Designed miniproteins, single chains, continued (5). Designs and how they scored, part 53

Each design is a single chain, and the fold is of that chain. pLDDT is the mean over its residues in the fold that is shown.

## One batch from the design tools (miniprotein)

Design m17826
Fold by ESMFold2-Fast:
Structure m17826 (fold): chain A 76 residues (1-76)
Amino acid sequence: ASSEDVARLIGQLLYLVGLLLDPNASEEEIRRAGEDLAQTLEKLGKKEYADKIRQAIDEGNFEEAVRLGAKALAEL
C-alpha cells in the first residue's frame, strides 16, 4: 500500500474510534465510518477484512470492527 493509502486508513480508523467514544455520535455515523473503512481496505486488496468489518457493523459489534481494522493495518 502507498503511504497515502496507509494514512487514509489510519485516519478512518481513528475517526471510527472517536465516534465510539462520543456519546452524541449516531449509529448511522458509526455505520458510515465503518463502511468507509471497509471500502478503503477492499481497494487495498484486504477484501476478507472488509467483509468481516461490514458483518461486525451489521451485527452492531463496533468494537470488533475497530479490532479488525487495526489488525488489517498491521498486515500492510
Scores: mean pLDDT 86

Design m17827
Fold by ESMFold2-Fast:
Structure m17827 (fold): chain A 85 residues (1-85)
Amino acid sequence: SAAAEAAAKRQRIEQANQIAQQLQQQTKQDAQKLSSDKQLTSVLQGRANALINYILLQAEGAPQSQIDAAQQKIREYDAQAEALL
């Protein structure tokens, strides 16, 4: 039971890391296309990092306060991106 739960948690973390890696690659590609707007590119990179952190915290079963803080950080980057558009 405990061993099966630990194995399931490891699998979720591995899947979250794969998603995080895909998001990092996509963000790099988007940054190259947005090279004329360095400020927007920087904000979108920050957002991707915040989203990756959120995904990893959820996969690891981090305390709700940390998950909530990560969600708030994503919202802050979303607001910054919207202000630049």
Scores: mean pLDDT 80

Design m17828
Fold by ESMFold2-Fast:
Structure m17828 (fold): chain A 87 residues (1-87)
Amino acid sequence: SELDKAKAEAKRELREFFEERLEEFLERHPNPSEEGLQLLELMRKSLDERALPMLDKAKSVEEVKELLERAKETIEEDFEVLDELVP
């Protein structure tokens, strides 16, 4: 269905978005602390266990797009906070 296709594409896009932000973060912070690495693992776990399953619960293509946009904004905000906390 169109909805199932939208969900699959959104999950792929969200994973790729996270990996791109992570790569950019690691370029700015090539030697992250143990605490920083633990926070990155928690962010990845949140993506896998919370954000991606929420996309599967969407009832329309419009909801998939809204949830994807909010998830991307949350990821960007989380990395901005980490940039300020990690010198």
Scores: mean pLDDT 87

Design m17829
Fold by ESMFold2-Fast:
Structure m17829 (fold): chain A 71 residues (1-71)
Amino acid sequence: SHYIQSAVTAVTRILGGDYGRRVGRALRRRSQTQPVTVSNVVSVTTRTLRDMGVSDDRIQRVVDEMRRLIS
């Protein structure tokens, strides 16, 4: 999915590959039970990063980059 790939790319660029891999796995798992929409991808990504202890400022940078890549 373009939305999942954009999310993984944004996370990897800002936080690094380990965060990107973990977010990618969470998104692919959730895509089996929920529609892949921009809103759902943002929600899963932000929740996963918060669970990993990433600050809200850094999460906002990821969301901004995701929206740029999805546009």
Scores: mean pLDDT 87

Design m17830
Fold by ESMFold2-Fast:
Structure m17830 (fold): chain A 74 residues (1-74)
Amino acid sequence: ADALVEEFVAAARAVAAITDPEARAIARDYLVQEVRKRAGEEAARLVDELIDALEAGDEARAQELTKRLREVVE
Protein backbone atom coordinates (compact mmCIF):
# COMPACT_ATOMS: atom_id res chain seq x y z
CA ALA A 1 0.00 0.00 0.00
CA ASP A 2 2.69 2.55 1.00
CA ALA A 3 4.71 1.75 -2.15
CA LEU A 4 1.63 2.40 -4.31
CA VAL A 5 0.93 5.70 -2.49
CA GLU A 6 4.59 6.74 -2.98
CA GLU A 7 4.25 5.90 -6.71
CA PHE A 8 1.08 8.04 -7.01
CA VAL A 9 2.63 10.97 -5.07
CA ALA A 10 5.81 10.86 -7.20
CA ALA A 11 3.68 10.78 -10.38
CA ALA A 12 1.54 13.71 -9.13
CA ARG A 13 4.70 15.75 -8.43
CA ALA A 14 5.99 14.93 -11.94
CA VAL A 15 2.67 16.08 -13.47
CA ALA A 16 2.66 19.32 -11.42
CA ALA A 17 6.24 20.04 -12.61
CA ILE A 18 5.25 19.98 -16.33
CA THR A 19 5.50 23.59 -17.55
CA ASP A 20 3.48 23.15 -20.79
CA PRO A 21 -0.25 23.47 -19.88
CA GLU A 22 -1.39 21.09 -22.67
CA ALA A 23 1.11 18.35 -21.77
CA ARG A 24 0.30 18.80 -18.05
CA ALA A 25 -3.46 18.41 -18.70
CA ILE A 26 -2.88 15.21 -20.73
CA ALA A 27 -0.53 13.75 -18.08
CA ARG A 28 -3.01 14.68 -15.30
CA ASP A 29 -5.92 12.95 -17.07
CA TYR A 30 -3.81 9.83 -17.70
CA LEU A 31 -2.61 9.64 -14.07
CA VAL A 32 -6.10 10.18 -12.59
CA GLN A 33 -7.52 7.42 -14.85
CA GLU A 34 -4.72 5.01 -13.83
CA VAL A 35 -5.24 5.77 -10.11
CA ARG A 36 -8.99 5.15 -10.57
CA LYS A 37 -8.27 1.73 -12.16
CA ARG A 38 -5.71 0.66 -9.55
CA ALA A 39 -7.07 2.21 -6.31
CA GLY A 40 -10.64 3.39 -6.99
CA GLU A 41 -12.62 6.62 -7.36
CA GLU A 42 -11.79 8.21 -3.98
CA ALA A 43 -8.04 7.69 -4.53
CA ALA A 44 -8.40 9.25 -8.02
CA ARG A 45 -10.14 12.31 -6.50
CA LEU A 46 -7.38 12.68 -3.87
CA VAL A 47 -4.63 12.50 -6.52
CA ASP A 48 -6.48 15.11 -8.62
CA GLU A 49 -6.64 17.42 -5.55
CA LEU A 50 -2.97 16.64 -4.77
CA ILE A 51 -1.93 17.85 -8.25
CA ASP A 52 -3.84 21.13 -7.59
CA ALA A 53 -2.06 21.57 -4.23
CA LEU A 54 1.36 20.85 -5.78
CA GLU A 55 0.72 23.30 -8.67
CA ALA A 56 -0.14 25.95 -6.04
CA GLY A 57 3.02 25.16 -4.03
CA ASP A 58 0.84 24.28 -1.02
CA GLU A 59 3.07 21.64 0.61
CA ALA A 60 0.96 21.52 3.82
CA ARG A 61 -2.18 20.64 1.82
CA ALA A 62 -0.17 18.15 -0.28
CA GLN A 63 0.94 16.42 2.96
CA GLU A 64 -2.67 16.26 4.25
CA LEU A 65 -3.91 14.80 0.94
CA THR A 66 -1.06 12.25 0.95
CA LYS A 67 -2.13 11.13 4.46
CA ARG A 68 -5.75 10.71 3.27
CA LEU A 69 -4.52 8.79 0.21
CA ARG A 70 -2.68 6.32 2.50
CA GLU A 71 -5.97 5.70 4.38
CA VAL A 72 -7.89 5.02 1.13
CA VAL A 73 -5.19 2.87 -0.56
CA GLU A 74 -5.22 -0.27 1.61
Scores: mean pLDDT 85

Design m17831
Fold by ESMFold2-Fast:
Structure m17831 (fold): chain A 76 residues (1-76)
Amino acid sequence: MTPAYSEFSEEVRKLLDEIEQLLFQALQDGRISLEEAEALGRELRKRLDEAVANKASDEEIKELVEEFKREVEERA
């Protein structure tokens, strides 16, 4: 667990766990490749790193993660 993860709200962490579960399910169902899942994970980390660097609020981070979850759901 990275320090950034430990400092997120419980609500944000729960959303991140849900994204991991969605990616795992999509891989199991053959809807997404391992390469695509890894690319999505890197993209999420990049967006989170940029939000933290910009001093984003918990609400803004939550919205970012919720939007990313919708993108994953559309592919799963």
Scores: mean pLDDT 76

Design m17832
Fold by ESMFold2-Fast:
Structure m17832 (fold): chain A 70 residues (1-70)
Amino acid sequence: SLAELLKRLLERARALAEALAREIGKKLGAESVEVELVDLTHARATITTKEGRYVLEIDLATGTFTLRKE
């Protein structure tokens, strides 16, 4: 059904966003990583380190992301 297809797409989008945020967080020495799926093609992660907080914005359709320090 269309509902089951949408559910699988959301689960895949979340998994991909979490994997990317986890990898970037590890490279930054993150103490915590919090991921929010905005829609099927966009996610946001908050990465907290000893030196401050970073925001990761992910475009899942293009495979691009931006990282900025708050």
Scores: mean pLDDT 84

Design m17833
Fold by ESMFold2-Fast:
Structure m17833 (fold): chain A 108 residues (1-108)
Amino acid sequence: SLEEQQKRAEEQGRQSFKNMSAGVKADAYVGMAEIARAVAAITFRNLAQRNPQEAAEDLRAMLREIEEQLKLAEEYAKLDPSTAEEVLKRGREAREETERLLREVEAL
């Protein structure tokens, strides 16, 4: 019936809005992780050679922030599979780069 088609269209619209909101939230949390990675890179450049212990402590704190942001991003990404792979790939790259910088500092 026309009433059933209208109800399905309204439900689909509501679900699409929810999915868009979830994808935006996932992207926002990955964006925060990318900011933490940028701060980690600045910390490494400015501090790794001058004070390796402080640099390592700061990098560990930033890595913890990245891990917390990515956990939230993953929960929202489950609600929007269409954007999940691209957004989560960026998050993994932010984590991997920060882990690489930490390993480099710890080798000093």
Scores: mean pLDDT 85

Design m17834
Fold by ESMFold2-Fast:
Structure m17834 (fold): chain A 97 residues (1-97)
Amino acid sequence: MKATIRFAVRGPRERLDEMIARVEEFVEKLKELAKKYGFKKITVHPIRVREVGDEVLVEASIEVEGTPEQLKKFIEDAKKIAEELGLDAFDVNLVPE
């Protein structure tokens, strides 16, 4: 089973460097979490920055492939880390094999 986790931080342009740093920190924490749960393959997509009106959106995504049990635990912990880091968006898409 494959999971795509998409996440973003949105805010004023003046905070862009800080917002990028938070997204990068989250990506690194997700890599370590994937190692903890025994995922051998994780795909990290490049961070994207785009303007949304007077604000900027810093978005990224990762893909992991594993058992339903591994993915459930990984997603639960990932969501907790996202909340602790103050991410504005966290979305999960599960694709059957």
Scores: mean pLDDT 84

Design m17835
Fold by ESMFold2-Fast:
Structure m17835 (fold): chain A 65 residues (1-65)
Amino acid sequence: SMEDIIQELEAETLKALDEALAAGASREEIQGIFRDSANRMQDAGIPQDEIALTLQRLADRYLAR
């Protein structure tokens, strides 16, 4: 389902963000991870409003670390 795809991509993105932060990643690298996540959701046919909500949720969780 769309929800399952979103949850999987969200988990993978958070893992990538954790690893990037531990490695001292640049702002550009962090932005690349978010962009890659957005592109994967778009390729999966997820509606733009759901992509926006998911990216906001990812950013909120990222900032909580």
Scores: mean pLDDT 82

Design m17836
Fold by ESMFold2-Fast:
Structure m17836 (fold): chain A 83 residues (1-83)
Amino acid sequence: PEVIVTAEITRRYGPVEVGDRVVVRGKDGGISFGEVVGVEGDRVVARITASTGPVEVGDAFAVVGADGQVVATGTVVEVRVVP
């Protein structure tokens, strides 16, 4: 199964591009890593590739650009598990 996350960008520092790295931080300290697979205005769609726990709506979301800098931050608004 794949985990697909949709996040709403609340702050933008640079361009968000397909292939950028994603970090999701849960409220209980869990961390997940992923890759941007789509960008639609202020919404980012990412595939989670590694996780220490479940990803949940409301979790903190950050996009890291190719230069290693955070280019956007936001909040997870949807989590889909694809069989």
Scores: mean pLDDT 83

Design m17837
Fold by ESMFold2-Fast:
Structure m17837 (fold): chain A 76 residues (1-76)
Amino acid sequence: SSREEALEEIKRKIEEAKRLYAEIQALVERGKQYGLSPEERAEITELQQRLRELMQEIAEIAEKYGLMEEVEKLLA
């Protein structure tokens, strides 16, 4: 069903969001020890923007198909 396909798309996007979050966390943690170059700061900003866009896409799909509870469970 379209709802089942939407849930699978949400699962894939949440997996991507978790990977982006881990990359941001790794860069931030390195920055605490060694400082951040301008290039590393730009990379963090770009990753944060991509994460925000991805989370918005997830929210839009979840609203359209009534999957907000499923999103909350997957993010827990």
Scores: mean pLDDT 88

Design m17838
Fold by ESMFold2-Fast:
Structure m17838 (fold): chain A 99 residues (1-99)
Amino acid sequence: SVEKTREVFKKLLQTIGELSEAEAEEVLEAMRAAAAGDEEALKKATAVMNKVLDKMAEKKGLKTEEELIKFWQEFMERAGDLVRNERWDEFDKLLEEIA
């Protein structure tokens, strides 16, 4: 559901991005506006996501863009499978592994 997708993104922003709940909600609203065609909201959402990815790269010692892309793709595949199967406990553990 859309609500479950938002919950997943909020947890990602709070855990990996170290955002507060209010900051995470603001980013989710910007992502929603961007999806509706708001170019300024797209820039804001992209800037926050880049900061989250930079923090992940630093924490995991990823030195190249290719390593970061591969790590992100593998993470998204694992996270997507857990979310589709409603395995929320395993999803929370996956976020802890990345944080």
Scores: mean pLDDT 75

Design m17839
Fold by ESMFold2-Fast:
Structure m17839 (fold): chain A 96 residues (1-96)
Amino acid sequence: LADKFLASLDKDKSGKTPFKLSENYKRYREMLKEYNLDAETITSGRLSLALTLLGDEIPNTYEEQVTLIASLFDKDGDGTLDEEEAEALRKHLEEQ
């Protein structure tokens, strides 16, 4: 499911992943912030609850679903995953 995406996250190792977060990234981040969800405090239970609360806002496309999950790992909120943030996301996806 994630192999092509994970391979593209660190393809150039430039210190910033070329992972392009969609325009909906801002909306998802604001919604997750309202539910008091931060990358540092996120647990599988909190993530599941957040996805349930998002309900109608849960995206139907693979790219948007990945953007939603990736927004939780974008600690500085710049719309780009740096090398450390991309590695954290990768490990989360591999262990889940």
Scores: mean pLDDT 56

Design m17840
Fold by ESMFold2-Fast:
Structure m17840 (fold): chain A 73 residues (1-73)
Amino acid sequence: AEALAAELAPVPRSKLRAKLGAFVKEEPLPEDARRRLTALLLDPTATHADFARAIAGLPEELRERARRALLAP
């Protein structure tokens, strides 16, 4: 979680939220993962650490895909 939080730190929270929203919309996610990420997207107080923790809680394959989506140009 700490390493991912550091990677996400340069990205503004609004941009992280938009990118994660697109990821949730476009990716075929298990219902529990979709629910968890949607709850994060609906929380306007979510911090970079909250995004990192939520992603770290996903299965490895989903975690890597989410990381790439959030770090995409």
Scores: mean pLDDT 77

Design m17841
Fold by ESMFold2-Fast:
Structure m17841 (fold): chain A 100 residues (1-100)
Amino acid sequence: SEKEEIKKKLEEELKILVALLRERGEEEAAEALEKLYELLMKAFEKGSVTEEEKKEYKEIAEKLNKEYRELLEEIEEEYLKADEETKKKLIAKYEEEKAK
């Protein structure tokens, strides 16, 4: 149950952060962040990670830190300041985009 709670929290955080990036027109950063969390979730569910998955994770993380550090810091601040209503609206925007 604790594992499921952590997973749900990470999924909600991902949806919010990706929605914030897409509102800024930062589609490449949004896709990279989404892929990074997908790899993290897969590793968490399996309890194991391959050397290939570790390499892919590292490459995406390094790209995000190099190219999008300031942008990521900005969206993290906005996420931390967001109330529950704002968070729900951002999650809804993510789901709407995913439905395309």
Scores: mean pLDDT 82

Design m17842
Fold by ESMFold2-Fast:
Structure m17842 (fold): chain A 80 residues (1-80)
Amino acid sequence: SNLEKINKKIEEEGEKLRAAGASRSEVEAHVKKFLQTELKLPEEEADEVVELWRTQATDPSLEPRAQELAELIMERLEKQ
């Protein structure tokens, strides 16, 4: 699914910094920058993705928004 693909990319990018000993806040800042520069997300959408990643989508009410954001990311990637 698109949500799984996006989560995998976020985890891989975050893991690189975690392996280097970065703090959680440094990992979150790096992931936000990755989303904006590599996935071409606007800042508002990048902030939403980081928040969903931080909470690990533990709230089921967030699932529709998470799916919507994953679809928007995939659409932008297909145009790149």
Scores: mean pLDDT 70

Design m17843
Fold by ESMFold2-Fast:
Structure m17843 (fold): chain A 68 residues (1-68)
Amino acid sequence: MLEELKERFERAKEEGNGDGLVEVAVELAELGEYELALEAAKAAIENGATNSPLVSGIRIRYIGEKIE
């Protein structure tokens, strides 16, 4: 659930777990929480995750859901 994912995000960020941050970003995007998914994806890259296609996919979906 969203609250559990927010806790996992904070934990993975504190641990510097890039792979964990990618997993959180994917699950947040699947729930439609694209803003949080994008933040988790950015944190994942900062912690050494190299899933650039996944990050691009999340960003595209974020733009689609968050019409300006």
Scores: mean pLDDT 68

Design m17844
Fold by ESMFold2-Fast:
Structure m17844 (fold): chain A 75 residues (1-75)
Amino acid sequence: GEEVARKTKEAVEKAAKEEGSEKASAGAANQAILRSGLPDDDALRAAAGVHEAAKLNGGKASAEEAEKMVRQGGV
């Protein structure tokens, strides 16, 4: 839902800042998602969205790219 997309965006932004970049690796973003307090099933959806966004964008995803992918997978 909307909360999963929003928290995915926040997690990727945090991971990107920690990496000193505008984009985060899927691994760094997944660690931030685990710290976000999302339930396990929602965290898995967020992680899947980040992984797909990173795959499409050369191994790293921006917060906006990850959020869009989570929104597309929510049907």
Scores: mean pLDDT 77

Design m17845
Fold by ESMFold2-Fast:
Structure m17845 (fold): chain A 109 residues (1-109)
Amino acid sequence: MEEELKELIKKAALEAGLSEETAEALADSVLELLRKQGVVVDEAFLRRFEEDLRKALELYREMLETRSDEELQRLLERRREEGLSDDAIALAMAFLYAKELEEERKKNK
């Protein structure tokens, strides 16, 4: 089940436009976080997580369209009010952070 979870995260990250290296690192980070929190990765968790990943990818694309931190915060608040899970929001924030780190590394090479 962990290997299937890793592949789902990598697939979503690649679809978000992140590099294979960044996608692998993000998948490893999410797996480590889930292990630290004592989360059991079973079939039911995978189905819910896949739906959260889909919603996170949609939110991530919307976040890229925001022009300020204030606009980003308003978008996140609106999506929470619409019933978006904290897990989906956290995943979208992880994609945004991973993209920023990737671009930062390219500037400092």
Scores: mean pLDDT 79

Design m17846
Fold by ESMFold2-Fast:
Structure m17846 (fold): chain A 65 residues (1-65)
Amino acid sequence: MVPEEDIEKAIALAMNELGVTPEDVLKDEEKFKQLLAKVKSLFPEASEEELRKHIKEYLERKAKE
């Protein structure tokens, strides 16, 4: 399993590269797919379902802050 901290770092970097906010990604399915693809490329052995869960939790947390 990939550490949650490493996944959160990858999500933050991918979001900066895409120029998107947590709210933008939560509202736009295409942006979510782009973010997932970037994170998946960094963790090719992790399941998409596991990465989707971590990305969604991270985005919801940041959008509430």
Scores: mean pLDDT 78

Design m17847
Fold by ESMFold2-Fast:
Structure m17847 (fold): chain A 100 residues (1-100)
Amino acid sequence: SLLSNLKTKGVPDEIINGLKEVKTLLENKKYVEALKKLAELGSKTATKLLKDYSEGYLVIHLGMLVSAGGVDTTFEILALITAKELGYDIDTPYKSKDLL
């Protein structure tokens, strides 16, 4: 699984548990709360999105990403970007622009 792969890359249990909460928030369509949790975990991308965009815009935009790719794909993008931003050795094709 994605989270097991992140553990093998040295991501600590605190961050893994936070990412599990993010996935649950996305499944419940709580997109702004998911971004706030990612920012709490240290995501620079989530922090910038919350600063630069309205909550209404973020709900619509993340809702569109979930509609297009599904919860699992949207979660994977957010989790991999966050782990990489926190300094873990994560190979990912995803960038902050993929969330805009």
Scores: mean pLDDT 86

Design m17848
Fold by ESMFold2-Fast:
Formats: C-alpha cells, structure tokens, sequence
Structure m17848 (fold): chain A 94 residues (1-94)
C-alpha cells in the first residue's frame, strides 16, 4: 500500500517534469515558426503526460483493484508521452 502511494507520487512528478519540458519546447517552436511535425509531437507528449498525471493523482483514493488499473494506465500514458517527446526532440535536434 505505502509503496504504491510512493510509486504514484513518482509518476505524478515524472509526468509534471515531462509536461514542463515539452511545454517549454512547444512555446519556443511556436514563437520561432518551427517544425509543424515537432509541434504536433510535443502537443501529444503534453496530452499523454497530463492523462498520466491525472490518473496517478487518483491512485491514493482508489480501491486496491482500481489502484492497480490506474497505475497501469498512468504508466502506459507516461510511456506514450516519453516516446512522443523523444521523437519530437529528434526532429528539433537533427
């Protein structure tokens, strides 16, 4: 139980860090008239990271069975967010 709450907290912090990083780059690219493809990928990274954050925030208040589902979904969305961020960064830095 306590370990699950701590894992949820780490998921929230990781998602928040990803949102901040992706949003800064998104704002920069939009100000510079940057790659539309990169902009769309950063927008997807923010979208999925926000979904992961919101699911992870629900874990402490959920039943044990629901908490497992929420953690699994939060991890899946966070991994999607990371992949979109990596692809967007490849376009910008290449």
Amino acid sequence: MKERVERARKLVEEARSLIEKAQKMLDYLKSQGGSKEAIELFEKAVEYAKKARDLALRIPGASPERAVDLENQAREFLEKAKKYLEEAEKIVKS
Scores: mean pLDDT 85

Design m17849
Fold by ESMFold2-Fast:
Structure m17849 (fold): chain A 66 residues (1-66)
Amino acid sequence: DQERRQQAMRNALAAGRSVLGKPVDEATAAVNAATKPSIDSGLISGVEVEGEDGRASRVTFVLAEP
């Protein structure tokens, strides 16, 4: 559980960092694709992409509690 959550978070953070500065739509699609398995398995409940001037400036991941 905890180890899988940590791995999901690490993968999510890596995806989030890689999309910073990209258009929000592109960043959102890429992050959703990277995190979908973790969301489907219930390790992550959601992803929020915040844009500044139409570009991804912050990506927030919400971890699920079992």
Scores: mean pLDDT 75

Design m17850
Fold by ESMFold2-Fast:
Structure m17850 (fold): chain A 84 residues (1-84)
Amino acid sequence: MLREAVKALPRSTAVNAATTALIEVAGLSPDQAYRAAKALVDAALEGKSREEIVDAIMKAGGITREQAEKAVDAAVEKLRELAE
């Protein structure tokens, strides 16, 4: 699960990994990706649902729902790889 993968990593490592995934897959700028990644990691650590995480990313990154959903999926895969 996303929360378990995030908990397995230092917060800075999880944020950096999510930021990279958001740039590579969702095509976000570095600034947007960093803001979205922080919101994603913090929401996941708080145990929020996928919809709550998507909403947090949209608000933090200033991006569309489609971009936020793509960003969540990309970050989940990257964080899962690093937690293995």
Scores: mean pLDDT 78

Design m17851
Fold by ESMFold2-Fast:
Structure m17851 (fold): chain A 98 residues (1-98)
Amino acid sequence: AALPPEVAAELSELAKKIAEIINEAYERHPEDEEVRELALAFGELVALARDLSASPEELREAEKKFIEAIKNNKNLTEEEKKELIENAKRLVELKLST
């Protein structure tokens, strides 16, 4: 079974917005290992959000790790951090509502 098409589309759009912000940070600071760790945490969150077998607890733990990586990153602006956290929360809420 797949996610409902409308949910899958919204999840993909939220993931795209997050990826664009991370990619912009990486382009400014390509030497930054913390941006790579941020991208890895994001990848794990998206993989769990697309996994029909993932538990709500696993999804919440991945969200927590991603938000913590966002907060600890020194090369993200305050505005980028707010947008990343908001979009991450929306992505998790979208998955949990299905």
Scores: mean pLDDT 83

Design m17852
Fold by ESMFold2-Fast:
Structure m17852 (fold): chain A 90 residues (1-90)
Amino acid sequence: TVTRVFVTGGSGEFVLAVGQRIAERIGGEVTPLGDTAAVVTTDASKEEALAAAEEALRELGFEVERVGDDALVGTSPEAGKIVVSVVEIK
């Protein structure tokens, strides 16, 4: 099983910081997707990835809202909105 965590937002530095902290918690590889997005590829479950993403956003000072079953939105004055979407493959 492979889980992909997509991190998107207006601040590339915060997108990468969120991705890095997710990878530090659950393992995986962070791949930048241009200036405003990154993907974390991990063997962790979707549930573990969502939990790690919520913790990463909160550690970086974001207020976190769950959107449906597969996504989180983090909001801060510095970075605006960051959206984390989790897809489990296989």
Scores: mean pLDDT 84

Design m17853
Fold by ESMFold2-Fast:
Structure m17853 (fold): chain A 85 residues (1-85)
Amino acid sequence: PTSLAQILLLVSAGATAAARDGPEAGERLFEKARELAKKSTPEDQKEGEEALKRARDAIENGDKDDTLSMGLLLALRGIDVLLRR
C-alpha cells in the first residue's frame, strides 16, 4: 500500500505550509495525514505518528528554517517509499 508515502508527503506539506504561512496553515494537512495513518498498518501508523510529532515539535520549538528542513526530509522519505513500490 502507498499509505505511508501519502502520510509522509501530507506531513511534509503541512510542515512547509506552517513554515511559510504560520502554524495554522498546516493543520488540515496534519489532520488528513492522521486520518490516513489510522487506516494504515500498525507499522505505517507508527512511522506516520512519529513524523507528525517531529513536525509539530519543530513548529512549536524550532525556527522556520528548522520546520522547513523537517518538511524537506519527510518529503524525501515519502518519495523514497513511493519509488520502492
Scores: mean pLDDT 80

Design m17854
Fold by ESMFold2-Fast:
Structure m17854 (fold): chain A 66 residues (1-66)
Amino acid sequence: SSDVRDDPEQAERDAEGAFERAKKYIEEGNLSLAASYAVATALNYVAGGQPEKAREIIREAEKLAK
């Protein structure tokens, strides 16, 4: 398989990359872009079969956005 969505390891790597970008935008105070990348992170964790981790990421993003 070459579909990145069918590869849980690739989905996890994509989630990690998106989360790093989300953290960068939180640091810069760009909450709209931070939220977009946090959602992308959560979707990639769900695609990788880790919905609990996705939920955790959304909770963390909500706390940072207040």
Scores: mean pLDDT 74

Design m17855
Fold by ESMFold2-Fast:
Structure m17855 (fold): chain A 100 residues (1-100)
Amino acid sequence: SALDAFIAGATGRPSLAAARAAVENGDRAALRAEARRALRELRAVADTLRDPALRQRVLDAMEAVLAMLEDPATPLEAVLEALLDLEILLGLALIEEALL
């Protein structure tokens, strides 16, 4: 299922592990690259959502993360937290649709 694929991908997703390492190293350029990779992976999963309102909520959250990446004043930890929150939001949306 889409949910099973998402859960399997979440803990083994190299882009999120690399994003965490970039934050630990204070490397903003590496974080930007890995965050954009994670967003592309999460977007592919979000596009499987059938409810347009749930899909739009996830897409809006993705745009917020992109805005944080382009703001040099945003702490690296805040960007990582927003990516993790986005992954949780998408997982919950997939669970909601699986129950319908």
Scores: mean pLDDT 78

Design m17856
Fold by ESMFold2-Fast:
Structure m17856 (fold): chain A 117 residues (1-117)
Amino acid sequence: DLFKKLLLSYHVDLSREEQLELARQLLPYADQIAELASLGFPGLQLLNSQIRILQAKTPAELAEAHFERGLALYRLKKYEEALEDYEKALELKEYLPPEVQERLEKELAKLKEELAA
């Protein structure tokens, strides 16, 4: 089963480039991964957000996907990588609904506190 082999090869400690390569190979299984990510496991949420970045067709979708990846990275305590994704979402914030913009700014402030500690 190709899906199981690819999914088992995905680790949160892989480089970003390796994770994105596996996410590209897992694109045909995007719906199954989204369902698994809904269970709340941060590693699966990270994979799902990477797939959403690859699928994004609009600035709004790209901004939302970067914000989701930043949230997953924050949960994994990968704060420097989370900051990069929050900054990418912030560059595109005009395409986000006001409530999502507010949440992004609050999560960014929270992350900056972690980085200062």
Scores: mean pLDDT 87

Design m17857
Fold by ESMFold2-Fast:
Structure m17857 (fold): chain A 106 residues (1-106)
Amino acid sequence: SLSELKKLSNEELLKLATKYEEEGKEALQAYQENPSEQNLQNAINAYKNAANVYVELGNRAYNEKNYEAAAKYYQKAAEQYKGVAVLNPSKENDNNYKKAEEEAKN
C-alpha cells in the first residue's frame, strides 16, 4: 500500500522497485507462454507495484528539490504504467501513464 511505502527508506524502496520489475518481466513471460487471466493479473499487479514505488521515490526526490532524480523516477514509473495500460487498456490506466510521463518532463 502507499502508506506502507512511506515507511521504507530510499534504499529499501529501490530494492523493492527492482524486485517488482523482475516479477513483472517474469509474469509477462508467463502470460505470453500461457495467456490465462491469472498470469495477466500477475503481470498487471507487478507493473502497478513497481510504478507505485517509483512514484514514491520521485515524490521524495521532488520534495528534496532534486528535480533530476525526480524526473528519472517518474520516467521509470511511466514505463511501468505504460505496461499496465498496454495489458489492461482503460481511461484510468492511460491517465496514470500520462500523469507519470508529464511529471517526468516537468
Scores: mean pLDDT 86

Design m17858
Fold by ESMFold2-Fast:
Structure m17858 (fold): chain A 82 residues (1-82)
Amino acid sequence: MAEEIKAELEELKKEAEKLYEETKDERFKKLAEKIEEYIKKLEELEELAKKEGVALPAGVFLFPKEAKEELEKLKKEIEKKK
């Protein structure tokens, strides 16, 4: 469901923004901006799907996975400071 995907993206964005506040690492800020773009694309695709009377494209289900993988990768990079 598009609402579920959007909610997951919003949570990932909040986590990235919180990590940016704590670390001041611009990569978290860039990730939050990228997640914002995913949310906008999801909203555009949802409107188009409703207009066309078709299901949401399968690719939108990859947005949370891609965002989560990038967030996790950045967390690992930060941990290398140890």
Scores: mean pLDDT 78

Design m17859
Fold by ESMFold2-Fast:
Structure m17859 (fold): chain A 100 residues (1-100)
Amino acid sequence: STRTLTLTFRNVGDKPVTVTVTVSNLGDHPAVVEVYLNGKLVAKVTVAPGESATIEVVLQPGEVLTVVVTHHADNQVRVEISFSDPDAVELTHGAETLTP
């Protein structure tokens, strides 16, 4: 079984916002992080067991960022997303899906 976390953010402000995505794999199986800017894949990282990966993206006003984290269902993964201006960013979609 696989879990997929999907988070979509929009910059609703009038200035660029730096988005920092950190994924920590606390389990025994690899995790995959994909980051999309306006629907285009800009980063794809495989996070090995016990490792962390950090991805930084600049989100211009009106742009949309989608973060997709896929991992084995029995794996613990920690996802941290920080913004240089959190008041300028809106979470437009958040879902976690279990595939049997």
Scores: mean pLDDT 88

